# Designed miniproteins, single chains, continued (4): the designs that were tried, part 10

Each design is a single chain, and the fold is of that chain. pLDDT is the mean over its residues in the fold that is shown.

## One batch from the design tools (miniprotein)

Design m12332
Fold by ESMFold2-Fast:
Structure m12332 (fold): chain A 100 residues (1-100)
Amino acid sequence: SREDLIIKDLETLRELALDLMEELEIPQEVKEEVERLFDQAIAAIRAGDNDAAIATLDRLQEKLKEVFKLAKSKGASPTKLASLTVIMGGVSFIKTVIER
């Protein structure tokens, strides 16, 4: 189903984000918050709660912006920062699909 594809894409973005945050040595509490927000968004989509999913994806996008700023302040490479931007773009695209 469309929902199954959205969940699969979010699970993929979650894995990519967690791996990248580990490489960037992002603090554990920040990594756990990002993981929780992905899991909450996936749970909301599974429940058919589009309003909750959109609200959670908005919070996830803001948290990923904080991760980007933190990574940049720690001297992350342009390539790693570009990878974070792609992940943020993926989350934004999924939100747009749900809002449709």
Scores: mean pLDDT 89

Design m12333
Fold by ESMFold2-Fast:
Structure m12333 (fold): chain A 62 residues (1-62)
Amino acid sequence: SSLQADIDQAMRDIAYSVGRLLAKVLGDKARDVLEELLERARKRGDTITAEAYQRVLDDLDA
């Protein structure tokens, strides 16, 4: 449904903001920690969090 799509987008935006804050706080350790958190999110089937943390990792590679 359109409402579910809006909720999913909001949850992605929140998770992305959390990932960006983690990157800022962790500094030099950000990549390793975000990669570990991404793997854990994937293992538990949390696709929204996994997509958001992958986006943060992609930003770090730019």
Scores: mean pLDDT 86

Design m12334
Fold by ESMFold2-Fast:
Structure m12334 (fold): chain A 84 residues (1-84)
Amino acid sequence: SMEEEARRLIEEAGRLIDEAQEALRQGDYETARRLAMEALRLAMEALRLSRTRELILEAIGLAIAAIGLVFEASLKLGVPMPPA
């Protein structure tokens, strides 16, 4: 069903957001950006398939979170890493 597929995409986007946040904490800004961009793509696809208010709002929330992570990682890509 479209609802089942939307839920799976939401769950996958959430996992990618968690992985992107972890990559940001490790200073791997390239990986964080890639994962966040993929999470955004999945959240947008989930939104397209969503027909209930609950799923629509959940997909929008994930898309907003992913956009924020893409923005943060992109800004950090221009900043030199502190010495280890």
Scores: mean pLDDT 85

Design m12335
Fold by ESMFold2-Fast:
Parts: C-alpha cells; sequence; structure tokens
Structure m12335 (fold): chain A 60 residues (1-60)
C-alpha cells in the first residue's frame, strides 16, 4: 500500500497525473476488497490527483 502512494507521488512529480490517478484508484479498490482502513487515504489521494489533472488541462 505504501508503495502505491510512493509510486503515485513519483508520477505526479513527473507530470503523469492520469497514470498516478489510475494507480491510486486500483490501490484503493484492492484495499477496500481486503477491508484495509488505508482505502480512505488512497481514495483521498486519487481525488487530489484528479483535481490536479483538471487544473493542468484548464491551463492548456
Amino acid sequence: MEEALEEAERLVKEGRYEEAAELLRKAAEEAEARNDPRAIELGSQEGLTRMMLWVKKLEE
């Protein structure tokens, strides 16, 4: 789970917001399936990453 957050953060730093959001979405789904309380954190990070993607697209 921590590995997914670290990989997503790396992708965001590289400007690859769409890939980061997809990775976080998959990690959140897997965490929910195993009743992991970290699913909330993963879902929250996905939401923030998607918002950053929207901001980037608006600037272009």
Scores: mean pLDDT 76

Design m12336
Fold by ESMFold2-Fast:
Structure m12336 (fold): chain A 62 residues (1-62)
Amino acid sequence: GAQAAMQQRLLETAKQLAELKLKLKFPDAKIEVEVVDERTVRATATLGDKVEVLELEVPPVP
């Protein structure tokens, strides 16, 4: 339905934002993004022995 489509768009936007934020901080890092749950995405940046994790939560669709 429309709510499910909006939720998916919010998750996709959060994935792109998390990836962009980590890429901006660590341009040479390997970045992986995963969906943790219906409202949360996790992005991981790996550069040598350094690992940074960023989690973003999306607001619920009304």
Scores: mean pLDDT 80

Design m12337
Fold by ESMFold2-Fast:
Structure m12337 (fold): chain A 60 residues (1-60)
Amino acid sequence: MEELKKLGEEVRKAIKAAGMTIDEFARALGITKEELQDIIDGKKKPSEETLKRIREALGL
C-alpha cells in the first residue's frame, strides 16, 4: 500500500507539472479517468504498460 501511495503522489505531481487535467492525462496514458483516479488514490495497481507510460511522464 505504501508503494501505491507513493506512486499516486508522483502521478499527481506529473499531472500538475504537465499543466493537464486528470481527464487529459488519462487519455494520454490510454486509460479511463476513473482508473487514473484509483491509481492516484492508491486503490489500484496500474498495468505494466500504464506504469511504463507514467514513468515516461516522470522522466524515468
Scores: mean pLDDT 75

Design m12338
Fold by ESMFold2-Fast:
Structure m12338 (fold): chain A 67 residues (1-67)
Amino acid sequence: SAREETRKLGEQAGAALQKQIAELYGKTPEVTVEVLDDDTAKITVKLGDVTGVYTVTTEQMKRFLSL
């Protein structure tokens, strides 16, 4: 289903983002992924006192993963 595809892409994008931030900052962030609908996911990243929240589309997640 479209939701299942979005969930899978969100998990992959979240894992890739966690790896990139860990490589850049030397600390592993906490990453949480929440599927909002068939085309969007919310990715929350916490690194110490800094929290980033990203609402991303399936297409944006695919582009990020194609880096």
Scores: mean pLDDT 83

Design m12339
Fold by ESMFold2-Fast:
Structure m12339 (fold): chain A 69 residues (1-69)
Amino acid sequence: SGVEKAIEIAEEGLKSKNPEVRAFAKDVLELLKKGDIEGAIKAAENALKTSTNPETIELAKKVLEELKK
């Protein structure tokens, strides 16, 4: 499912050397584990609007692609 793939993407984000990427990945994982798919979508959309980090932007795009299927 899209949720399972989004979890996998977020778990890879936790391995990042960048603390912003890890923080974002942790927030998305927590929301998805609680079943808050809309919250996870909002978190990813906010990251796309506010982050200047290319790794965070790419992670957010991948999460949104899987959750909006």
Scores: mean pLDDT 86

Design m12340
Fold by ESMFold2-Fast:
Structure m12340 (fold): chain A 62 residues (1-62)
Amino acid sequence: SVKEEIKELLEKIKEALENKDVEKAQEYKLELYELMEKNNVPEEERKKVEEEMAKLAEEYSE
């Protein structure tokens, strides 16, 4: 399901950031945005995903 794919990509972003692999993290973020757009994910859910990504970026970046 789309929900499971979103969760998987968020986990991959987290793992990439933990390993300081900024390139992979950016690649997974792009894939996540494309997945949400392609599957017409509701605005409310998109906001929650964006908040999770922002939280991860803040936690693992300066």
Scores: mean pLDDT 80

Design m12341
Fold by ESMFold2-Fast:
Structure m12341 (fold): chain A 84 residues (1-84)
Amino acid sequence: MSAEELVEEAERAAEEGDFERALELAREALREASKLEDKEEQKRILERLIEVLQRALERAKDPEVKLELAVLLTAAASELAAVK
């Protein structure tokens, strides 16, 4: 799957409450986004991923899931900062 497709699937999984799958897909999306040569596409995908992770963090109730989402959100934000 493309980085964009992985972000869309992660958003769907999070909306359905499947945070385990959402985290797996979001981690794959971050890895694929970090490999993109087009800086504008990379920024767009990372910004989208950050929005998905932020919404998932607000919805999640399990402390372990919240911690994993927060760590991944921090990693995605750091990658976005590095692109700019």
Scores: mean pLDDT 85

Design m12342
Fold by ESMFold2-Fast:
Order: sequence, then structure tokens, then C-alpha cells
Structure m12342 (fold): chain A 62 residues (1-62)
Amino acid sequence: MKIDLSNAKEISEDEGVRLALQAESIHRHGDYTVIFTKDGNALVSDLKTKKVYLVPKENVTV
């Protein structure tokens, strides 16, 4: 899996949890949890920094 965070928006944990309710699929990759949402976005949770990023689905290659 390849994750491009160069243009990612950092979001709050509360917003991340809300968007995770729209989860279509969930993947683990190293220190990242990637949640693909039904609206064509991906949530990337960095387990080391505890930051959550919102990116378009095309920024994540499975």
C-alpha cells in the first residue's frame, strides 16, 4: 500500500470518528490505519503521532 500525504488535510479526532461511520473498508499498513469512505475519500490515522488525515481515495494505492 502507498499513501500520499503531501496535500492531506489534518482533521480532528472527533471529525475522524464521524467520517469513519461512512467506512466502506479498513486497512492496516505499518503505523497507519486507512479507512476508505463511501464518498470516495480516505481517512489515514497515524498511530505514532495520533493525527488523522483526510485525502482523496486516489492518494492511497492498495
Scores: mean pLDDT 78

Design m12343
Fold by ESMFold2-Fast:
Structure m12343 (fold): chain A 55 residues (1-55)
Amino acid sequence: DKKKEIEELAKKEIARVEELLAQSTDPVIQGMAERDLEELKKNPEEAAEAYKARE
């Protein structure tokens, strides 16, 4: 059930970046977060790995 674990971790990482985007007032940070979200959505395994690296 590795796929389910990857999906759960990817969802958490995406949600965190989305919250950062919503809270930020800096256009540069917003632009970077938007680009990161696009990549995370394309690569759920990479998103899960990013989440684990932060823990």
Scores: mean pLDDT 78

Design m12344
Fold by ESMFold2-Fast:
Structure m12344 (fold): chain A 80 residues (1-80)
Amino acid sequence: SKERLIEEIERVIERIEKFLADHPDLPASVRAQLERDLEWLKKELERLKAGEPMSGFEEVVIRLRIIAADALLYAAERMA
């Protein structure tokens, strides 16, 4: 559901923000990518909360971006 997707986006945003705060010494490329992912997810969250319509394709793109962000967080944790 749209509500469940909003909750999933909120959880990944919180995890990225906490990870960036807890890891000031991250490689610059990893930090920059996580910051880009964070900005994109925050914009999508605002759109969804504003009640903007979402296509099935847009939902797939959001879900793929969440998967990519989770994968990067996992890799960054193992590299730190």
Scores: mean pLDDT 84

Design m12345
Fold by ESMFold2-Fast:
Parts: C-alpha cells; structure tokens; sequence
Structure m12345 (fold): chain A 68 residues (1-68)
C-alpha cells in the first residue's frame, strides 16, 4: 500500500519527519519513495535537527530497504 507522501515535493528532512510520524515501513512506500530514501542514506547525512524517533525510523527503513 502506498501512502499519500510525495517525496518529490518534500525535502529529505520533511520526508524523515513524515515517515517517522506516520510510522511507515519500506513495504508501505512506493518504489520511487524507497529509491529516494536509499539515495539519501548513501549520499547525505541526517539533518542535525532530526529527532531520535526519526533516526530510529530511518535506521529501520534502511535495513529493510537493503533486503527489499
């Protein structure tokens, strides 16, 4: 199932906040959303303002994305 998140319109910081708030997993994201998340993990550090909750969500998505 795809959530109503347009990763093309949001910054990496905003995507992390939305994903964390909604509790989304890799399986609930579209292929485009998953690809953008993977690109972020490989090319950019997490924003300094990223909360611990968002960092945990990103880590879980990264691990699941690596297996998907």
Amino acid sequence: MVRKIDVSSYSDEEILLIVSDEGLTVAELSPEQQQKMLNFYNRAPLPEETSDVAKKTVAEIKEKAARA
Scores: mean pLDDT 58

Design m12346
Fold by ESMFold2-Fast:
Parts: sequence; C-alpha cells; structure tokens
Structure m12346 (fold): chain A 66 residues (1-66)
Amino acid sequence: SEKLAEGARKAGAALRPIIEKIKEEYPEATVELERIDDTTYKVTITTPEGTEVFVADLLTGEVTKE
C-alpha cells in the first residue's frame, strides 16, 4: 500500500536521528526490530546504561517512546 510505504518512510526518518544520537554516545548499542502487527513495529535499543523501547506506527508514521 502507498500509505504504508509513506508511513514507513516517515517512521524511519523519525527513528534515524534517535538511533544515530544513541550510537554516537554508545557505539556498542544494539537495535532490535520486532513486528507486533501488520502496521506496528517495536524498536528496542539496548545500551550499557539500559534499554529504550519505541513503537512505530506505519499508518501514521508516528514514533512513541515507552
């Protein structure tokens, strides 16, 4: 779907600077992507200081921190 592709690009654009900033401070940080459903991805970023979780909605392109 064109809407899903657009939402995925928007979510990716929102996530990229977050991931880049974390990796600048913690080069060993790992990023894990888990598909929750057809339109939702869970993004888990693990650093030596802890774990941050984000949810990406591919319909809206919105990224929410948990």
Scores: mean pLDDT 79

Design m12347
Fold by ESMFold2-Fast:
Structure m12347 (fold): chain A 57 residues (1-57)
Amino acid sequence: MKEEWEKAEEYLEQSLEALEQGNVEEAKKYALKAAKYASKVEGGDERLSQKLEERVA
């Protein structure tokens, strides 16, 4: 379960970096992967949302 959350965080970081570089297609791919891994962890969707808020705040 911890491994799934770690992967979700990694994909979220890759998605945000791709978005910053203007690679919208890559950002979407990584965002979907982050969401899939977060969905495998109880409370992962909420945790992913909180991480995103921290990154954009």
Scores: mean pLDDT 76

Design m12348
Fold by ESMFold2-Fast:
Structure m12348 (fold): chain A 65 residues (1-65)
Amino acid sequence: NEEKRREAEEHLEEGERLIEEGDWEGAARHFQRALSYARQLDEETAKEIESRLHERLLAVGRAVA
């Protein structure tokens, strides 16, 4: 379902925005929702969203180094 994939991507983007604002708890909630939506689609989509989450966390780590 393209709609569920879109919701997963929107939650991932919102989580990243909240990290930028310093709301780590809010970001974690949105990341959890993104993974939940992705897992309802298929394994490949879930893996893709998880990879994007890891990549964003690495980018944040590099920015503060």
Scores: mean pLDDT 73

Design m12349
Fold by ESMFold2-Fast:
Structure m12349 (fold): chain A 88 residues (1-88)
Amino acid sequence: MAKEKVEEAERLIEEAEELVREAERALKEGDFEKARELVRKALELADRAAKLLDEAEGIPKEEYSKLVSRIVAVKLRAIAVEIEIELS
């Protein structure tokens, strides 16, 4: 059912957002290994959430746009962490 896929995608997005937050904290603490693992997991969850949204039918355009924007924000933040690790 589309609603169940959206609810699962939202849970994955929330988990990915928490993982990125923890990765940003690990980066500030100098734990580059932990930061890399956390961003890797966050990107995996973001990709799975995007897949679920693509498969869901009948999502209101406004809700779809908001969830996609959150996925994009997670991916951009994860990429920023990876760049900062390379620069350090």
Scores: mean pLDDT 86

Design m12350
Fold by ESMFold2-Fast:
Structure m12350 (fold): chain A 55 residues (1-55)
Amino acid sequence: MSVEELIEEAERVLEEKRPSLSEEQLRGMENGLAEAKRTKNKVIAEAVLKELREV
């Protein structure tokens, strides 16, 4: 996946899981996703997606 594809997938998974996440989890995931979008860093995008899939 490209950085853009990873970000899109992470955003999709975040929205799907939003109702089941705690405020702290949601804030952490939103911050991680924002950082991935800001830096275009594939490693950060992959880490956010992995964490979202595990919760």
Scores: mean pLDDT 82

Design m12351
Fold by ESMFold2-Fast:
Structure m12351 (fold): chain A 85 residues (1-85)
Amino acid sequence: SEVEKERQQVIEAADGGVGMAKKSAEKETDEEIKKMLEEAADIYQQGKDVALSGGKDGVKKAKELLKQGEKLLKEAAEKRQELKK
């Protein structure tokens, strides 16, 4: 029950991450930042897939992938700010 609730939260977070990263990549004009955003979307998709198909260890692995995706999104945003001036 608690593990299933956690799995659902991770799946929803991963799905949201894929959507956000893809939308940001579509609007991005810098090739390097766009590549980072596309990589973040791929990592979030992997997290979703692992949460959906994995056992209890799948949820743990998915959480690690979500952290990696979040880190890439932050790095891409920081690089975008550097390019604005």
Scores: mean pLDDT 86

Design m12352
Fold by ESMFold2-Fast:
Structure m12352 (fold): chain A 99 residues (1-99)
Amino acid sequence: SVKEEGEKLKKEILETGEEALKGSIGEAWRTLREKLKEAVEKAKSEEQLEAILKAAEEAIEMLTEKANEVGPALGGVVRAEGRRVLEEARKEGEEKLKA
């Protein structure tokens, strides 16, 4: 279901992001970008796409909070990269639904 796909993506983003905060930030963002792309590619409706993007946004917000506990500069980087990845995924998902 849409809710199950969203919860799975949220968990995968959080696990990948938490590992990134331990020192593999660049590789983790690449993996996160791929996972989000795969999730939006599976969306069959606008409602499913919005649910997936909302779950990803919530996960990125939680990661930003965790990153801020390490340092405000890291929190800023996580927030900026997360926003960029979400915007890319939204555009890709919308184009797929038009086709």
Scores: mean pLDDT 75

Design m12353
Fold by ESMFold2-Fast:
Structure m12353 (fold): chain A 60 residues (1-60)
Amino acid sequence: KQEELDFLGEASVRAGEAVRRWMAEHGRTLRAGNPDADLEAEIVRLARRVIEEFEKEKKK
C-alpha cells in the first residue's frame, strides 16, 4: 500500500536523523567510526527504537 511505503520512507528519515544526532552527542562521526559489530548493533538498536516511537505517534 502507498501508506505503508510513505510510512517506511518517513521512518527511515527519522531513524537516520536520530542516528546522526546520537553520533554527534557521543563524539562519534561516520568518518571516525569503526563499523564493527558493537557499533552496528547500537545503531540498529537506536533505529529500531525510533521506528517504534514513530509507530506509536501514528496511532495517536
Scores: mean pLDDT 66

Design m12354
Fold by ESMFold2-Fast:
Structure m12354 (fold): chain A 75 residues (1-75)
Amino acid sequence: MNEVKLEIEIEHGIALISLGVGKLINDKEYAIEQLEKKIKEIEEIKKKNSEDKEAVELGEKVIEELKKIIEELKK
């Protein structure tokens, strides 16, 4: 198991849980803030592990997905 990829997957899962919480409490701004925070955390993981190409690619994919969710929430 790749530890860095697992860390990115955990952060992705927490981001999606935070999105669900934001919906439950009817707070779109909270959901956006939590997703932006998780994007920054994943970007930091990528920077610290820049030599792990598979982890960097996974991180980029997750960041792109979370950014698309934020754009949909802003509509």
Scores: mean pLDDT 85

Design m12355
Fold by ESMFold2-Fast:
Structure m12355 (fold): chain A 56 residues (1-56)
Amino acid sequence: MKEAEEKAIENAIKNPSTFAIWALIGDRYADELSRVETPEEAEELIKKARDELFKK
C-alpha cells in the first residue's frame, strides 16, 4: 500500500470519525480527491466531507 494510505488507516484505527470522513471522500469525492495537488485543496475536501457527515 502507499505510505499515505497506510497513515490514513492508522489514523482511522485511532479515530473512527477520521475513517468515516475518508470513506465518504472515496465514495462521493473520488474525482476531486484524484485532482488534489495542494494541502489547501486537501483541507477543503476534508472540510466538505466533514460538513456533509457531521453538520446537518
Scores: mean pLDDT 64

Design m12356
Fold by ESMFold2-Fast:
Structure m12356 (fold): chain A 82 residues (1-82)
Amino acid sequence: STKVKILKLLLSIYESEDGKGEASAGELAKLLGVSQSTVSKILNELVKQGLVIKKKVGRRTVYRLNEEKVEEVKKLIEEAEK
């Protein structure tokens, strides 16, 4: 699932940057080998679900894991990989 791959990347970025890590839809798309439009659609769905936070930094839109939802995201990834 592309959704699970996005969540895994955001979790990795979160953990490697002490909860401060963020990425654009384009950066995630390049890492996953998926179209930016597909990644943007899934990211906006995850933002609506409260699992991901959307932020504008200048002219860039970046996304990060919601720190209050880290344990929920870990469970979702674990369940999807069974």
Scores: mean pLDDT 83

Design m12357
Fold by ESMFold2-Fast:
Structure m12357 (fold): chain A 84 residues (1-84)
Amino acid sequence: MLFLSEEEMREELEALVASLPQKAAEGKGVEAIVALEIMAVAANFEGYNEVAAEALRGLAEFLEAQGDHERAELLRRRAEELEE
């Protein structure tokens, strides 16, 4: 597959998570959610379960900050399942 290495995906995830407060302030919350979902799916497909779990936790924290506590809890649970 022409996907990033685990280390490259981790670096991109860290940059994406760091940009979340700015994206929320700019009204780009939907773009941030989609980007994190794509990252989680891509990492899981490549077998990078730690990166996938981190992406889901980043998405959960973002949703919690937006007031969506229920979905944040579901995503945290999914991240825990990936690390088992």
Scores: mean pLDDT 77

Design m12358
Fold by ESMFold2-Fast:
Structure m12358 (fold): chain A 98 residues (1-98)
Amino acid sequence: AAELARRAAELAIRAALAALEKAETLEAINLAIAAALNGAGALFLVEHGGDAAEAARDALSAGENALEAARKAGGDEEGIRLGEEAIRLGREGLELAR
């Protein structure tokens, strides 16, 4: 669970940064920033022995925001792929934490 949450958070942060680099609207910028912050929060929980389910939920939210930001930033294939992978790993981590 914790390892999946960490990987999801790392991918969500990468997707968010890719979206932010290409973002041309305040909406896309705000979504990318939100995704990066949620991903950083999830990573912090994992690094400091926090609740794995909470970290997985935060990583999942980060992935969802990163995917939306990538779509609004012109549909970058790499950003979309990274965001989808972050969502997948976040969901798997959350399921294992039950």
Scores: mean pLDDT 81

Design m12359
Fold by ESMFold2-Fast:
Structure m12359 (fold): chain A 55 residues (1-55)
Amino acid sequence: SAELEELRARLAAETDPGLRLWLAHALRQIEEEEQRDPERARQAARNALAWLASL
């Protein structure tokens, strides 16, 4: 999904080690969810992107 690709791009560009660790963990959980429920995974990715935008 576009949202999941955007999260991957954000992780690749992130320089803060704490935020990199959080993004890596969030992506892992979302990718696991995508195998079971792609729509729920997409919503989780949107929520993660919205939270990042609030920082």
Scores: mean pLDDT 84

Design m12360
Fold by ESMFold2-Fast:
Order: sequence, then C-alpha cells, then structure tokens
Structure m12360 (fold): chain A 65 residues (1-65)
Amino acid sequence: SLEADLAEARAVLPSLSGGLGEQARLGIEAVELLLADTEENRERAEELLEELRRLREERVAERRR
C-alpha cells in the first residue's frame, strides 16, 4: 500500500545524504499531506512539490556543466 511504501521510505531516509535526502524528505511530506486530503494540506503539498522541483532542476543544471 502507499502508506506502507511511505513508512519504508521514512525508514530509509536517515541513510540518505545531501540533496537526495532532502528531496526524499520533501516528497514524503508532500504525499502524506495529500493523503490527508484537506485544502490546507493540498496547498502545503504544492509548496513542497515546487521546492522539490527546484532541487531537481539544480541537480540537472549541475550535470550539464
């Protein structure tokens, strides 16, 4: 289930370092907020997903250097 997958992802989170750990943390938090399905949680999830998108774009830019 998605909840079980999130629990497993959270368990692995402390072993991740740097930007990958931060991206995983933001993604997990955003999905958990979406599962709660309130308007405030949707707005917060959208903010976290935008932050995650920004971090991914920074990583892609680094690879193109």
Scores: mean pLDDT 70

Design m12361
Fold by ESMFold2-Fast:
Structure m12361 (fold): chain A 66 residues (1-66)
Amino acid sequence: KPIDEKKLKEAEEYYEKGLKAKEAGDYETAIEYYNKAIELYEEQGLIEKAAEVAVEVLEIAVELVT
């Protein structure tokens, strides 16, 4: 399955937006952006990248419940 460069760029942009939101303490926005990045990475078959972003979501989820 060929990688869609536009979708890959969008995934990277969402990941960066998620990181910035997390650094700002906006955890809800960070989770939304990370989930968008995960979906785009998975759609492109980049499972390892999607897993890395999923770890970021889990870290935020732990912070929110603790």
Scores: mean pLDDT 80

Design m12362
Fold by ESMFold2-Fast:
Structure m12362 (fold): chain A 72 residues (1-72)
Amino acid sequence: APATAHFVAPGLSEEEARQIAEEAKARVPGVLDARVIPTDKPGTNVIVVEADTPQAAEEARRLAGELAERRK
């Protein structure tokens, strides 16, 4: 079943969050879309992943977290 996952990316720029979203979409099979939503908090963005399965959505969220940690 299609699923959506959210990853909050504090301390990353919108550009960095966009690169992470693009990487997750490129590297995780079953991801249909990955986009960045800026929040009202400066320096905090949300990466939203849409996938064809909950497993793909969770894998993309986990990868986004790993990539975000490396960019600090």
Scores: mean pLDDT 78

Design m12363
Fold by ESMFold2-Fast:
Structure m12363 (fold): chain A 90 residues (1-90)
Amino acid sequence: EEDLKIKEKFVEELTREKLEMLREGVSEAARAIRLIGLQLDFELENKDNPEVVEFIREVTRALLAARSEEELRKVYEEFMERIRKEREKL
């Protein structure tokens, strides 16, 4: 459950940051810097958990590629569904 909570928190925090930056018209370069900074902080805090680190990298890649609120919503829903399915196996 701890790993799933970390994954959920990461998806929610990065998605929220990306959404706000898109709405504020923040430049692509500045958005990338902010998301990568958050990614690295989460990776360092979870460095002893390779599954969580790999998930963090996958989510960040998808969020960096999202160009619109619609694309961002799809990324959010995909990763949150994966987390819910994993929780159902517990």
Scores: mean pLDDT 84

Design m12364
Fold by ESMFold2-Fast:
Structure m12364 (fold): chain A 88 residues (1-88)
Amino acid sequence: SALEHLEKGIEHLRKAKETADPESKELLEQAIKLVEKAKEYYEKGDYDKAIEHLIQALNLLSQLPDSPDVNKAKEHIAKAIGELVKES
């Protein structure tokens, strides 16, 4: 479900943040807040705003160095967008 992908995305972003350099930690924290905001919009039934925030999160994550947890977060965020587009 979209919710499961949102929650797994947040989990992997938090794991990435644990080992990140200070500059990457700031971008990861911003991405976490965007995905959490998308989850709030999803819970309110505002799928269009949820998708907008997830796209913003992916754009921030594209600036980060390649890492397993960042890549897993991107995969889950993309899957969440795919599920939400079917509902919008």
Scores: mean pLDDT 86

Design m12365
Fold by ESMFold2-Fast:
Structure m12365 (fold): chain A 86 residues (1-86)
Amino acid sequence: SKEEKIEEAERLIEEARELLKQGKYEEALEKVDEAIRLYEEVGDKLGVAYALLVRSAIYTALGELEKARELREEAEKLLDELGTVA
């Protein structure tokens, strides 16, 4: 169900954050990318925006500041859309 996919995506984000704290950046990215896929599949734009911010934090930790910036901008655009039409 949609609700089950959201719960799975939320668990994947929690796992990604724990992996990020452990310095396991590649594993953290795999979890975040799966969470983004699930949120997109169910149309959860807020979930996508949050997952993009976590992905940005991982790229910041990797020193990939340009990728991190682009991900933050993408998340901000989604949040702006939700604030305007929600």
Scores: mean pLDDT 88

Design m12366
Fold by ESMFold2-Fast:
Structure m12366 (fold): chain A 60 residues (1-60)
Amino acid sequence: EKEEKELEKLENELRKLYSSLSEEQKKEFDEYKIELLESNPNLSDLELLKLALEKVKELL
């Protein structure tokens, strides 16, 4: 499916960007992701990935 391919693409992009973060930036990102999941349990996987990508790009 197109949606499945989009998710895979975003996951790969996030993984690459996350790997380029410093340990301090990774900690900040991990804290953000936990907070996001706890505060917004109804977010779709696609929405979560988009928000995670925006955060990781902001940290870079």
Scores: mean pLDDT 80

Design m12367
Fold by ESMFold2-Fast:
Structure m12367 (fold): chain A 91 residues (1-91)
Amino acid sequence: MSPTAIVEVRLSPERAARVRAGDEEAIEEAAREAAEAAVEALRRTGAPVAVARVVDEAGELLGLAVAVAGDTLEETERSALELLRANIAAA
């Protein structure tokens, strides 16, 4: 089994709709929440990798934050923001 901690950040329908619409504020807030969740999971579990899945109420994936041992919170947040934006641009 992969030594990966997995957590979910569940957005309300309103927040999920804002993220899907490309609302920069909603995307930034979701990226920050996901990055904080991934870093906290990494810290609490001692796993080398943690993934926070950004999902809507139906469990549909909107984005990810990936924290790796040695990464800063700022690096994790930046990566999560890029992944959220890329997913929206591809839709």
Scores: mean pLDDT 82

Design m12368
Fold by ESMFold2-Fast:
Structure m12368 (fold): chain A 81 residues (1-81)
Amino acid sequence: MKEELRKKALELARRGGHLALQGDYDKAIEEYEKAIELAEKAGDEELKRQGQTALEVVKALKEGDEEKAEKIAEEAEKEAA
């Protein structure tokens, strides 16, 4: 049950990433929001945090703030290391 929720959250996050690369930021935001919700239900705090960071990056890109998006991504990588 929790494993299925984690798997689905990861699939949604991957879709969000692909949509963001295509410039479909609104759809990417929707997929990441769903991924975060499923990660919460699965009890996966790490996956939830990763999804929240990705959501903030995509929102910054949608606003045209590439510097903010890059900074958020860099800070997340430092915490993961």
Scores: mean pLDDT 80

Design m12369
Fold by ESMFold2-Fast:
Structure m12369 (fold): chain A 94 residues (1-94)
Amino acid sequence: SIYQDSAVNTLRVLQGYTIQLMQQQNVPQSVIDRVRQLFIRAIDHIRNGDYDSAIRDIQDVLDLMLQVISDPQDRQIIRDGVQTIIDLLRQSQG
């Protein structure tokens, strides 16, 4: 669906943005690898139609990012990106 394709594309953009931010802020590689795996798992869940599991994975990304990113603007961009993806996935379920 258009909503599913938009969700995957938005998630890929958010993945690139968040990984680059973590690298710039010298976040430990183990945390970066965990976030990368959560994005991969979320995309796999979306492709399989398991949107509830994808939403949980995306929320786990948000929780981890908010623990390591302190800049208010970056935190807001991540929150907005996560919310957009969740909204698109919920629209795909209806």
Scores: mean pLDDT 87

